# Designed miniproteins, single chains, continued (3), part 35

Each design is a single chain, and the fold is of that chain. pLDDT is the mean over its residues in the fold that is shown.

## One batch from the design tools (miniprotein)

Design m9204
Fold by ESMFold2-Fast:
Structure m9204 (fold): chain A 99 residues (1-99)
Amino acid sequence: PKLVQSPASVTAKEGETVTLHLEAEGVSAEDLMWLQQKPGQGPVPVASYSNPGERFHLDSNGNLTITNVKVEDTATYYAMSLKYVPPIFGEGTKLTVVA
């Protein structure tokens, strides 16, 4: 099983909808969580299949969609699953939001 995130980096304008793509091999969407990590901070969960965030949603393939993006959403986003031991992580997608 593996999590492949694409693209490695994406730039969006404030107010746009952005989709961060994931190819989840051997992991179903219900076993996926997306983490937001900013420099100097620990990763923070933003959405899971069963608990979507206000602007953060997983689709049926586990892609993360962020609606009405804000400058403060600028971060690296990681897909992960705790279904396996050790936990499986994607390589990350860097999102930059410009005003």
Scores: mean pLDDT 84

Design m9205
Fold by ESMFold2-Fast:
Structure m9205 (fold): chain A 77 residues (1-77)
Amino acid sequence: MELARELAQKLADIALEFAEMLGTEEARKEAEKVASKVEEGTEKFAKNSTEQQIKDMIASLDKLKEETLAALKKALA
C-alpha cells in the first residue's frame, strides 16, 4: 500500500537523524524512546487500519517528528 510506504519513509527519515546523533547518551536515549513508540504504533496500525486512519497516523507522525527534533536539539545544546 502506498500509504504504508509513506509511513516507512517518515520512520526512515527519523531514524537517520537519530543515527547521526547517537554519539551522545542523552540524545540517544530520547531518540530511542520516540523511535520505539513510532515503530510499534506504525506496525500495529498499518496492518489493521483503513486508508483514512493511516492518513491520520501520518499527521500524528509529523507532530512526533517535530517534538523529537526539538527534544534532540535541546539535549545537544
Scores: mean pLDDT 65

Design m9206
Fold by ESMFold2-Fast:
Structure m9206 (fold): chain A 87 residues (1-87)
Amino acid sequence: SDAELEAAYRRHLGHLEALTAHALSQLDAESQARVRELAAEARRRLEETLRKAIEDGWSVAEFEARLTAVLDETLAGLEAVFREQRA
């Protein structure tokens, strides 16, 4: 149902917000700008994925797999920012 898709979206959005807040608390101003850019793109992709899931009638399982992929890519991007700051 659309309600189940929206609930999954909100859960993943909350996880993205938590990851972003943690990253911002640990990084310098230059790295923070890059984190905000990564977070904005991830949020856009989550919103687009929700719209497509509703339009195309995706299952909750298919939708959650797609949201997880977006967050995994975002986490990898955040880890790269931390690695570059430490180098």
Scores: mean pLDDT 86

Design m9207
Fold by ESMFold2-Fast:
Parts: C-alpha cells; sequence; structure tokens
Structure m9207 (fold): chain A 73 residues (1-73)
C-alpha cells in the first residue's frame, strides 16, 4: 500500500509533536518535510519518485527515533 502525500505529512506532524522538546530535531524534520513537499510539487505525476520519497522519509524518521531513544539513557 502506497502512502498518500497527506498521510505522509500527517505522519511527519505526529513525529514533530513527539519531538517538540527537541528544537534541533524539530528543525531538521521541518526542513526534510519542506524538501519532500517541494519535490512532490515539482513532480506530481511521478509515482516512483513519490514512493522513493516516502521510503526516504520513513527511514529518516526511524533514525531520528533511534537517536532520541539513546538520548533517554
Amino acid sequence: MMMSKEEMLKEIEEVLEELKDNPEDVEYLKMLKETVEKALELNPNDEELKKELIETMLERIEILRERLEKEKE
């Protein structure tokens, strides 16, 4: 199942809420969100690019979550 642009943006917003006490992580994720939004705007009909961007976003979110888990030690 392919995630829609709206679903991906919602996922990003949920992660931003979880990270609200970490301004560096919030800024990084906002920059990433803006980059993805711009890429999708320029290539609205590229389903392959859309899938790749979603996969990249999920990977970056996972890395960020792992970093936060280590910081809680």
Scores: mean pLDDT 67

Design m9208
Fold by ESMFold2-Fast:
Order: sequence, then structure tokens, then C-alpha cells
Structure m9208 (fold): chain A 79 residues (1-79)
Amino acid sequence: GAREAALKGGLAAVKGDGTKGGEYALRGGQLALQSKNSDDGEQAYSAGHTAYSAGKLTGDDKGAALGRQGYELGKAAAE
């Protein structure tokens, strides 16, 4: 579900895998919006920001872009 995807995203990002982190955070945000679950949205928002930061710090442009998309969708679901 959305929460599982967000947690996997955050974990991958803190391990330095910005691309996997971003992909999972984006999926988490999408699922949170579909379910209208604000708690899942908040977790996707946090995971997406972690992936975005990891991508920026490591030069993983794809991870940074996916992380940004994830946190934007997570924020929309959380609000």
C-alpha cells in the first residue's frame, strides 16, 4: 500500500539510492491520493523529500526528480 511504498522509499533514500527512493516515494504519493489517506500522504511527503535531498547530494538527477514528484503528491494527499 501507500504507507509501505513510502517507508521503502525513505529507507532506500537514506541508504543512498535516490532513484529507488524516489520511485517508491512517488508510488506512495500516488496511492495516498487514490485512497485519500492524509497519514500516508505525510509519509510519502517525508520519503520524497529524503529522496530529493539524497539525489541532489549524490548527483542522481533522476532520483531528485522522482523524489520531488513524490513529495508534491504526498503533500497534496496530506492536505
Scores: mean pLDDT 79

Design m9209
Fold by ESMFold2-Fast:
Structure m9209 (fold): chain A 65 residues (1-65)
Amino acid sequence: MTLEEIEEKAKEVLKKYGITDYEVVPISPDRVAVIIKEKLDPETLAEIARELRKATGLDVFVLRE
C-alpha cells in the first residue's frame, strides 16, 4: 500500500470524527503513526486506532500532539 493510499484511508476514517488537522508518518513498512492535532477523548483515540488498523491492515499508532 502506498503512502497516498494510507493517507486517503486515514482521511476517510478521521472525517467521520470531524478531524481535519492530522499528520501521517510512516515508521516502518508495516507501521504508521497518525498524529492528531485536535483534542480528543482517550476512548475516541482508541476507536480511531482500531478503525485505522482495519482500514489499512497496518500496525497503526494514534498519537495526540
Scores: mean pLDDT 79

Design m9210
Fold by ESMFold2-Fast:
Structure m9210 (fold): chain A 88 residues (1-88)
Amino acid sequence: APPLYRPDPALQALLRSVGETRETWTLSELYAALGQYVVKQKLVDLSGPEGTVDVSGTPLGELLGVDSINWFDPSAIDAMIDRHTTVV
């Protein structure tokens, strides 16, 4: 079975904002929910390189500790998930 991740309160609050109330998540489910958040909040920067997401001033930016990410580079999101989840 894939590993399950339990979000901390800060990440859980963001996940609840996209309508999800799960206690535990797979990595793919976390990425899907974060992608829904990006789309819902209209964070995609179409003026930058393909995959650019402007997270400045957002709860996601606070969790990541950066103002911008590239969605095709998972390093910042993987590091944030590692900081804000426990493996069950």
Scores: mean pLDDT 84

Design m9211
Fold by ESMFold2-Fast:
Parts: structure tokens; sequence; C-alpha cells
Structure m9211 (fold): chain A 71 residues (1-71)
């Protein structure tokens, strides 16, 4: 989720024009960008033994993200 990270970094720097530019790119990336971050979070949690999620459960969480993005 590089676009979101870049947007946060631009916000920290106080560059309003860059923030707006990255928000447009995030909007264009849409569900894909959110899914990427969610996959990474779930993967790290499983590796740490915090969440024993099956591949099917991971897919169900991705479906929830799609629903939220559609709302």
Amino acid sequence: MELVKEAFEATEAGDEEKVKEYLEKIKEAGIEAVEEVLREIVRRANEAGVLDLSEEEIEARLQRVRELAAA
C-alpha cells in the first residue's frame, strides 16, 4: 500500500498539493490498495501466532473490505 504510505509522509511534511495528488491515486487504486494492506496485516498476525486464520477466513475478510469500499 505504497500510495497510502506516501500520502501519510506528504501529510507529515505539510505538502497539501502532494497529499491531494496521492489521495486521487489512492481513490483510483481503490479496493486493490486496501486489499493489499489487509493481506499483509493478516499474514503478519498469522506468522506471529496471533491469528490462526485459514485461507478461507482470509478471503472472507477481503470480501468484507470490498463491501466497505462499495459503501
Scores: mean pLDDT 58

Design m9212
Fold by ESMFold2-Fast:
Parts: structure tokens; sequence; C-alpha cells
Structure m9212 (fold): chain A 60 residues (1-60)
């Protein structure tokens, strides 16, 4: 468990964060379907920070 958590913490955080940035850009372009898919992909990356933020943005 501890070693698995350590590996998870070394996962590239930019993967989910990049998806959140792209989702915002898509939303500003009026493509909310694309933005929603990008938020869902950001959640799927498994980053708890990204998941929480993506869920908040989806609720907006």
Amino acid sequence: AASALAKVSTVDPNSGRGLLEMARAAREAGRDDVARKLYEQAIATGDPEVKAEAERLLAE
C-alpha cells in the first residue's frame, strides 16, 4: 500500500491538469460537449486533485 501510494504520487500531474486547461478552452469556444469529455478524461487520470477540480467545473 505505501509503495503503491508513493508510485501514484510520482504520476505526471500535468496529464490531468493539461486536460483541465483544454476543457476550459473548449468551453470558452462554446464546445461544452468537448469540454465535458475532457473533464471526464481528467477524472479518469486518477489524480485526486484533478478529479476534485474537474467535478467542480462540471457542476458549473
Scores: mean pLDDT 69

Design m9213
Fold by ESMFold2-Fast:
Structure m9213 (fold): chain A 84 residues (1-84)
Amino acid sequence: SAELEARLASLESDLDDLEKLINSQDLDISTLEAIKKALEDAIVQLEELKGKTSDPALRQRIDALIGKIKGLIDLIDKKIEEKK
């Protein structure tokens, strides 16, 4: 679906911007925890979306995106730990 591909491309761009924000700004713990929750919710939505497609290229793209989100969650967890 062209709409699905466009949505994935938009999400990829948003994640790149979010990674830059997390690395460039001193965000408080509450903000980091809110971002983490939103990222965890995004993984659930992407896993459901992956279950609805048989296109191996789209499935691979979704897996790569889930991997990027998990990496951002790990980065957030590290930053929270460093602030405690």
Scores: mean pLDDT 85

Design m9214
Fold by ESMFold2-Fast:
Structure m9214 (fold): chain A 67 residues (1-67)
Amino acid sequence: SAAKELAREAKEKAEELSKSPNPGARAYAQRAIEEAEKALKSKDEEEAKKLAMGAVNGVRAAEQAAK
């Protein structure tokens, strides 16, 4: 599904960002990983979409904090 694809991509990016020397970037990345994992495990399509979008947003916040 589109939600699972978004969650997988977000998790991959968040895992790289979790290695950032910036503690704020790592915190956002960890939240994004958690949300992506919940999206991948979700049995509800609407919940999966919400969690996947949360993970994408977390990745963006981590990228901004790392800059």
Scores: mean pLDDT 86

Design m9215
Fold by ESMFold2-Fast:
Structure m9215 (fold): chain A 73 residues (1-73)
Amino acid sequence: SEELWKEALERLRELEEYVESNRSKLSDEQQREVLRVLQETARRVVEAVEAGDLEQAREVIREGRKRIEEIIE
């Protein structure tokens, strides 16, 4: 479970850094939308990790990243 948390936190941190690096390209509305997606992704990752479901945690992060990429594009 500790290894699961470390992996999930690292991938979430990568998403946060990606968002911050593109912040200057985003409107206020896009920034709010990206933050909402990050928060939803984090909640779902926590649930998956608590259930011991690595595959679900990875899928949730992948979906979150894809949504953020579509907003930033």
Scores: mean pLDDT 81

Design m9216
Fold by ESMFold2-Fast:
Structure m9216 (fold): chain A 81 residues (1-81)
Amino acid sequence: MKVVVSGGPGESGLVEGVEKAGGTVVPNVTDDTKLVLVSRTHGSGGTSGNVAKAKTKGIPVVYVDGHDVEEVVEKVKKVLE
């Protein structure tokens, strides 16, 4: 299952949390993307296009505080239920 994260693979805690929840991190929103995950500590510049595409496609956008792996795992799992 495909998930987009803010900042891409450089945000190791977000990537780790998505993978632990059974997701796969991808760089861009497509028709098969299930979730866009945005860090509240990340600058707006890297996320605006992916967030806009997600909203247009009806894909959930979820906000997390920084790189807390456990918070990411819990939020991703709740979206995938």
Scores: mean pLDDT 69

Design m9217
Fold by ESMFold2-Fast:
Structure m9217 (fold): chain A 65 residues (1-65)
Amino acid sequence: SKATEELKKILDEIAEKSKGKSSDEANKISNEYGEEAEKLAREASVDEAQAAIAEGLAKVNELTK
């Protein structure tokens, strides 16, 4: 769905923006976009949204080392 694609975009941006940032900065970015991601998950198919969130969070964890 479109909402699922937008959710993946947001999570990908969080990962990219968090790359090379401090832990505090990365947490701020994740919290800000996290609220939008939750709203999109509520509006989209729950199953697809959950899958997209899991994949995006894996990328955030990798890029925020």
Scores: mean pLDDT 63

Design m9218
Fold by ESMFold2-Fast:
Structure m9218 (fold): chain A 83 residues (1-83)
Amino acid sequence: KPAADAAIKVAEGNRKRIEELAKKSTEDQRKKLVEAGKLFDEAIELFRKAKEDPENYFELVREAARRMLEAQALADKVIEEEK
């Protein structure tokens, strides 16, 4: 449970950073950030489900981690374009 709570906190923090970045972004960058935000929201939901379902804990955590990695990759592309 502590690991899932920490992961949710990280995902929420990254979601907030994406919202701030979207305010300064081009239309194409904003599309990528919207998709990244959706993936972070999906990851947060999966981590919450994992806390309630011990039988599927590892499967749900792995799926959530996959969504987080994909979201971060999209956000990183926008950050590289800003430089």
Scores: mean pLDDT 78

Design m9219
Fold by ESMFold2-Fast:
Structure m9219 (fold): chain A 59 residues (1-59)
Amino acid sequence: MRVPTPELARRARAAARLLLAESGPDPSDEQVRAVADGFGVSPAAVRAALAELRREAEA
């Protein structure tokens, strides 16, 4: 997984950051899906990135 994986990960993290800025600590499934669609990533990828960002903030 070369070129696509790093780009998709970056997009998912950008989507998760926007979601946190707009929805705060507990985004709804609808908000996750809307942001994921906008960034061209899956909702699951956004939720995974959101969990990573939360872990990094606590670490």
Scores: mean pLDDT 74

Design m9220
Fold by ESMFold2-Fast:
Parts: structure tokens; sequence; C-alpha cells
Structure m9220 (fold): chain A 93 residues (1-93)
């Protein structure tokens, strides 16, 4: 539902902001920051740690397709599409 999707997005954006601040405090290189942000989005999509590590090695188009498919299967297609768009945005920086 739109309300549930909106709540999930708001919670995830807050987590991304907190992660970004922490990585900046620790002096994490930009490329590693991008990988960690994408990993957080993949975990939010419902992938476990081993699945996330495997997905991070794939081309962004394949990774995005997996995220969209998982969102559809979970009954959260709008959330899946949001995650896919956010991953593409981060990967293009």
Amino acid sequence: TGERTRALIAALEARLEALRRRMEELGVPLADQQQMEIALLLRAAGFDGSQVLALLKKPVDDLVAEVIARGERAGLPEFGRYLAARIRQIASL
C-alpha cells in the first residue's frame, strides 16, 4: 500500500543519512561509501548478507532487475522500484 511504502521509504532514507554521516566521520573512501549504501538498499529489499555480496559483483542492470523482481514477489512493487532507482542513482555518482 502507498502508506506502508511511504513509511518504509522514510525509514530507509533516515538509515541512509545516518550511515552516510558515520562513514564520513570514519573517513571511508567514496567508492566504499557507495558500495555500503547499495548494500543497505539490498538488505532493505530482503537479501541476506551472502546474497548482497554476490549481487554487488553483478552489473547494475542485473542487480536492479533482481531488486524489482523481489519487490514484486514481496507484494511491495513500488518499494522495489524505489530501491532500484536509488541504487542506479548511487551507482552513477
Scores: mean pLDDT 86

Design m9221
Fold by ESMFold2-Fast:
Structure m9221 (fold): chain A 111 residues (1-111)
Amino acid sequence: MLPSYTASQDEIIEKVEKLLDEENVDEKIKEVLLEALRTGVMPDLSLEELEELLKALEKIASKETDPLVLRELATLAGMLAERAALIGAPEELVARLRELARRLLAKASAA
């Protein structure tokens, strides 16, 4: 990744990791998400994992106020929406993940 940007991104990713831990996200799923944020690579998640993550991210979105963390969560929710669409997940799940990404980005922009 970009060397001069890496330190700031690592701090934001560490905050995201703590939020995922607070919502009891599975360790393997958490590792996949943190790698996706660091690399930009699509997370290789199942339908069931995506449904569980939507619930966890909705709870985090209701509590989080740091605009940098909210932007990373919006990026993550967007990647999860694209993964859901790619694997043929129900339209409702894809729509909810996209709406979550929009709400997170709007909240980040309002701060």
Scores: mean pLDDT 80

Design m9222
Fold by ESMFold2-Fast:
Structure m9222 (fold): chain A 67 residues (1-67)
Amino acid sequence: MLEEAKERAEREAVEKARTLPDGAIATAEESVPLDEEKEVVVTSTAYKSAAAGRVEVSTNVTVRPIP
């Protein structure tokens, strides 16, 4: 499901960011079938913000044809 894909992508990006130096960008991608011809792609990026003292996360959702 889309929500599960978002949670997985965000979790993976955050965990990767935690293993990297501050400010280094970590990316995770998940795909979910929308129909027989198209899929939804979820891409999350995360980095450790030293200035904010936390991990920042951004998530984008795109629709593309299934290969």
Scores: mean pLDDT 78

Design m9223
Fold by ESMFold2-Fast:
Structure m9223 (fold): chain A 93 residues (1-93)
Amino acid sequence: SAMEEEELKKKEETVEKLEELLKKEPSLLLKYQLILGYLELAEAYIKIGDYEKAKEYLEKAKKLYEEIKDELPEWAREKIEERIKELEKKLEE
């Protein structure tokens, strides 16, 4: 529990830094990293039982993914889509 809360805080700090970097110099790589960061946060919030926060970050990841998916290689799209599907399934439980 305490370790999960510490890991969550570090992931939130990483996401905030990526959001700040995107405001200064938007790049495809930073957007991709931010999608992964949002998915990691959604998973972390599921683990602590905060399903509303998990849904919020999953929706942020999905929205940003729709903006850049056509610019991503197939392996990256498959990886993101698989993680979204897994998280959506966990949120239906």
Scores: mean pLDDT 86

Design m9224
Fold by ESMFold2-Fast:
Structure m9224 (fold): chain A 62 residues (1-62)
Amino acid sequence: MEIDLGEMTPMEAARKLAEILGLKDPRDFVLVGGLFAGLEPGPFELSFTYKGEEYTVRGTVV
């Protein structure tokens, strides 16, 4: 599954992805936050597996 988050900060990207995935477990929030930790300004692409499905997330850090 491919998700485009557009232009946003890493924190906004993490929140939006958590909402899209319907995350309610604090452990899953840590995983999502970790995906965006240390991202530099500019385009990004991240791939991960969640509940047996592969996700590719794209966007631009501002």
Scores: mean pLDDT 75

Design m9225
Fold by ESMFold2-Fast:
Structure m9225 (fold): chain A 64 residues (1-64)
Amino acid sequence: SEMEKRKEALELAREYYERVAPEVEAKGGTIHVQVVSPDKLLVTITTGDKVEERVISMEELKKL
């Protein structure tokens, strides 16, 4: 179901966040992760005046 797909996407997003957030925070940055659709994750990393945005597919997240 679509709800199950979204739930799986949220779990994958949380695993990604847990791996990346400590590294970003250690550099004085912030990270924001959004499931924009069941198939896509938006990652925003802000470090001082630098903003980096990435769109990662759930297929790519599963390969990581």
Scores: mean pLDDT 81

Design m9226
Fold by ESMFold2-Fast:
Structure m9226 (fold): chain A 73 residues (1-73)
Amino acid sequence: VKLSENTELELTPDGGVVTVTSRREDVRSPDGLAAITAGVFKSLGYEVTLEEAEDGSAVATARISLEEAEELL
């Protein structure tokens, strides 16, 4: 499910997976959207990965509970 232009939510058996994509312009900044999002989710205790896509975009992926995922839908 697409929550915004750069945020998607996928439901899995163990909860939700939130993916935030920062465009190349944003990833040139230490404060890029994906990096900030990864930091926030980590501070809240979620498991977060930050990866670079093949097009140079940064992708932050966080796992959330099923209850939290249902509230976002």
Scores: mean pLDDT 66

Design m9227
Fold by ESMFold2-Fast:
Structure m9227 (fold): chain A 71 residues (1-71)
Amino acid sequence: GPEMLERFERLLTRLAIERGPLLTREEVLAAARQSGASDEQLAALERLLATKGPLLTVGEAAAVVEEALRQ
């Protein structure tokens, strides 16, 4: 839901500050799990991430998670 997406975006922003502006698919999946994503939502997210490049910006990662929540 919207609360999970907000938590996810905060975690990604922190990671970008600590590790640099680009995130791996593994980091995006880990942040989603930490934000309370279900196994079903994580599976949808993994499928969507497979259609993207190996590195994502915070905005790209947030958009992919929002899309996964719609499925």
Scores: mean pLDDT 79

Design m9228
Fold by ESMFold2-Fast:
Structure m9228 (fold): chain A 84 residues (1-84)
Amino acid sequence: MEKILEILEQLAEDLVKLREQRGTISSDELSQLALGYAGKALAETQSMEEHNRLSLAIEEIVTGVRRGEPLSKIKERVKKILEE
């Protein structure tokens, strides 16, 4: 789970940076980045439980970025999903 958390925190950081630099992220760019990181994180999953937590964490990142949530809040939610 630690490696998955690292990958997803990097995804959240990259998406928040794009939002801040451009004001908005295009739906296409958001989907493309999320898919790329999802592939990397999926390679690190060892069980159905890890796979389910990964899916929930990715959804939370995408939703949080779209809602304009701060990076710290998004990271905290991702950590809770993966650690609990």
Scores: mean pLDDT 77

Design m9229
Fold by ESMFold2-Fast:
Structure m9229 (fold): chain A 84 residues (1-84)
Amino acid sequence: SHMEEKRRFEADIHLAMAAMSLSVGNLETAKKHLEEAEKILGPDDPEVLVLMGDLYEAQGDLEKAAELRARAIALDPTNAAARA
């Protein structure tokens, strides 16, 4: 539906902005965009989980990062980014 397409588009923009913010070390901005994407997609979206794992790793929380990546792999076993 048009509403589902718009919702996915908004989430994809937040995911892209989170990934870009992570790449330049802006962890606070990345966190805010991931929180907005999670509100749209839910807590078990594999792309959200991968980027949240990257955020926790950048913050030094390697245990939480590993947990989130394991959840992403379980939900989408083909997701190569979650295995990194």
Scores: mean pLDDT 83

Design m9230
Fold by ESMFold2-Fast:
Structure m9230 (fold): chain A 98 residues (1-98)
Amino acid sequence: SDVAAIDAALERGLREVVKADEETIEKIREIAEKAAERGIELYEKLKKEDPKADALGEAQEEAARLVEELGKKEGLTPQQQTLAAAMAMGRLNDYYRK
């Protein structure tokens, strides 16, 4: 999956550029996974209930909202929140391309 390559590149950036520890990287990964899961749930719901809705756009917005909410709760920096959002969007877009 392209998501695995994107996640690996983002984790490398966190370790080598941002100097994040493994605990922080794991938190970012978990937040991204939860946000993508919520986005996918909303995407599938909207596809069934309203064929004219921008289901992907609504799913992306919900995933971004949840990254901000959980990232602030867990004390992530804005830069770390941006990376979590990028990971979540990668997962959501990979699902859409199935």
Scores: mean pLDDT 80

Design m9231
Fold by ESMFold2-Fast:
Structure m9231 (fold): chain A 94 residues (1-94)
Amino acid sequence: SMEEEILRRIEAALESLLRHLEADPRFSPAQVAAFRAAAEAILAAMRANPADMEGALRRVHAELLARETDPVVAAALTMAAQLALGIIAEARRR
């Protein structure tokens, strides 16, 4: 389905970003672990809400940002959310 294709593309993009963060010595293991947990929460929410993946993404992102105290992790989460929203928008244009 289109929903499964979107989820697969977002999962691949987030995994690629996670690998880059793991390879970058500027990010601590704790920051990488926090990003991984947040990315899994976002993906789980989108999988649970296939009729409104964008709404699920926006809600979980806002909830995670409200609790995130590390500005580096917060910035990475915002970039990940923008990337995922871009993938959804691109798929909807087709």
Scores: mean pLDDT 84

Design m9232
Fold by ESMFold2-Fast:
Parts: sequence; structure tokens; C-alpha cells
Structure m9232 (fold): chain A 78 residues (1-78)
Amino acid sequence: EGIPMPSEEEIEALRRRNLEKIRATVPAEEQPKLIADLEVVARIHLLRRRGEPDEKLVELVEEVYGPEAGEEAREILE
């Protein structure tokens, strides 16, 4: 029941599919942000699949989007 946890290969396949959709449907000016968001989401799924703690997810968000975004992610995960 629910969404099954995807394999690493399935995460990569989904990332490629979403990347194609972004390039086909999203204005060029917005694509870099959505592509960056897609990369972060894919890495979050990989970290969760490996059983990494929430702190690792926060660190990833902080690295990509800066300390304010990392703090927001920490609050969401609390």
C-alpha cells in the first residue's frame, strides 16, 4: 500500500523523464531552478532509500540552496 520505494535505477529513470518534461513544458528562464530542484529531489530519494538520517537531507538542501533553505527543511522535518 502507498507508493513503493523505488530502486536507484528507477529514481534515475524518473529523473530523466521529469527532466524531459521540464524541457518540453517549462519556460527557459525557469528551467535551471526546476532542474536543480529535480536533482535535489533525486538525491533525497537516494539518501532516504539508503536510510540516511534527516540531517543528511538538510545538509544537501543547504549545499544547493543555502543556509536559509537548510533551516526551512530542518523545520519541516522536525
Scores: mean pLDDT 71

Design m9233
Fold by ESMFold2-Fast:
Structure m9233 (fold): chain A 115 residues (1-115)
Amino acid sequence: PGLTEIEQLIKERRLEEAKKLAEEEVKKYPNFFGPYLDLGIVLALQGRLEEAIEYFIKAIELYEKNGDPLGKYKSFKEYFEAYLQSLLHRGVLTEEEVQLLLEVLEKALERYKKL
């Protein structure tokens, strides 16, 4: 129901702090896609698009291997789209940022398909 600490930092545009927290979550949970997804979102918002693509690819790989732990979504793309819509509704992201993140995801999916 509430915002996570990373989501709150993104809402406040404290992106360097959000990045550091997401990096620590990646270290803490290296086999879960969520931390890589959060880090990729922060990097994309910072304009670090190539790095964001690399972390989204890692999130896709982990999602394909392990699935959604709640079993609610059929694909990483469906999960990502639902997550972005939630963040938009809760005022964490703008419509322009959602569009940017969807474009970065499409590039990550195309690169993943070639691996």
Scores: mean pLDDT 86

Design m9234
Fold by ESMFold2-Fast:
Structure m9234 (fold): chain A 73 residues (1-73)
Amino acid sequence: SMEEARKKAIEYLMEYAGLSEVTAEHIVSQMSDEEIEELVKLVEEAKKKGASDDEIALLLMKKIAEIMAKKNK
């Protein structure tokens, strides 16, 4: 469900990117449902492939920067 996807996205941003819950919720609130699902899938695929926490953090920060750059079209 989208509720579970949003919760996972917030949890992953807190766990791997070291963001506060308030900051993570703010970032996720600015994302589309598709972008939230893409973020969750990115982390889950990286975890399946044995990526380190630092590698997951880097992938997350890159994806967030990409999503935020798409704003104001």
Scores: mean pLDDT 83

Design m9235
Fold by ESMFold2-Fast:
Structure m9235 (fold): chain A 77 residues (1-77)
Amino acid sequence: DLEKLLKEMEEAVEEARRAAEASGSEEVRQLLDKAEKYYKEGKENPEKAEEYKKKTLEVRRQAEDAAIRAISERAAA
């Protein structure tokens, strides 16, 4: 179901956006940009939506991990 795949990707992009806002990290912002790109490609190429969903979810995890690291490093400084 394309609608469900796109919704899951949109939610993943929103999570990455929150991670970027919370961390203030340039690395996390770059990961957000990458997640948004995969979401756009999934919308433009419905036949590959499942592939782009997996990529978007992976990048969202990377963004969350990077945000935690950035916040932790600033707290230790």
Scores: mean pLDDT 84

Design m9236
Fold by ESMFold2-Fast:
Structure m9236 (fold): chain A 71 residues (1-71)
Amino acid sequence: MLSEEAKKEVEEKAREIADKYNLTEEQKEEVVELALRTAEALYEGMGLPVELAIKFGLMIAEAEAEYLSKT
């Protein structure tokens, strides 16, 4: 499981991404949850270093935020 520090970093950065795309509060929560789930899956499931797991989790979250901003 990701450390509390890593989870906070993912949450904060995912919220910043959602704010950049002017998402609703519900969409922002979805983006944060997706980032956390992706980072945890990569860290625990695939054994990626925590830094890379966070990076890729945030990349997926940004793609989702961009998609939601266009719909």
Scores: mean pLDDT 84

Design m9237
Fold by ESMFold2-Fast:
Structure m9237 (fold): chain A 99 residues (1-99)
Amino acid sequence: SIEEKLLEIARLILRESEKNLLEIIGLTLRLIGHLLDGDLKGAFKTLKEMIKIAIEDGMSKEVLEKILELLKEILKETKDEEVKKIIEEIIKLIEEYLK
């Protein structure tokens, strides 16, 4: 499911977090809150913030590549055009960093 893949991405970010661990924990809780409310748009906006922090903190390229694969699978399952746009923005951020 989209929710299961989203939680796996959050878990990957949280496991690799050192410098901004407390902020990433807070964002993970916010992401879970959006999922409980059925707010996928809010969940992916929160994930975008988490990804920006992960990139700035120099998260491993291997982990970012795995996150990218999961996001591409979520994009195939997503029908909401606003949610698709946010996912595509996150994918672009990761792909630009992986160059």
Scores: mean pLDDT 87

Design m9238
Fold by ESMFold2-Fast:
Structure m9238 (fold): chain A 93 residues (1-93)
Amino acid sequence: SFELWNELKNAKKRYEETVKRAKEGDDEAAQELIDAVERNIENIKKMDLPEEVKKQVLERALEALDIVIKYSKNPEIQKRAEELKKKVEELMK
């Protein structure tokens, strides 16, 4: 529907804004990306998703985690992102 299209468009803009903030070293934005990845990993484990959808979700998770690892100055946030990256890589096998 038109409403669904607007919701998806707004979600994409919010994601892009969060990524931009994370690249600026914003710890809250980095935490939001980590939390989104954790939710997506749990959803993949609980849901019988098509392999193509699972692959796309995992590829986006790696992209988000790499941004956090590269740009965060907080050692705890970096460690959490690195641990999640290992879990994502395991799920891609």
Scores: mean pLDDT 82

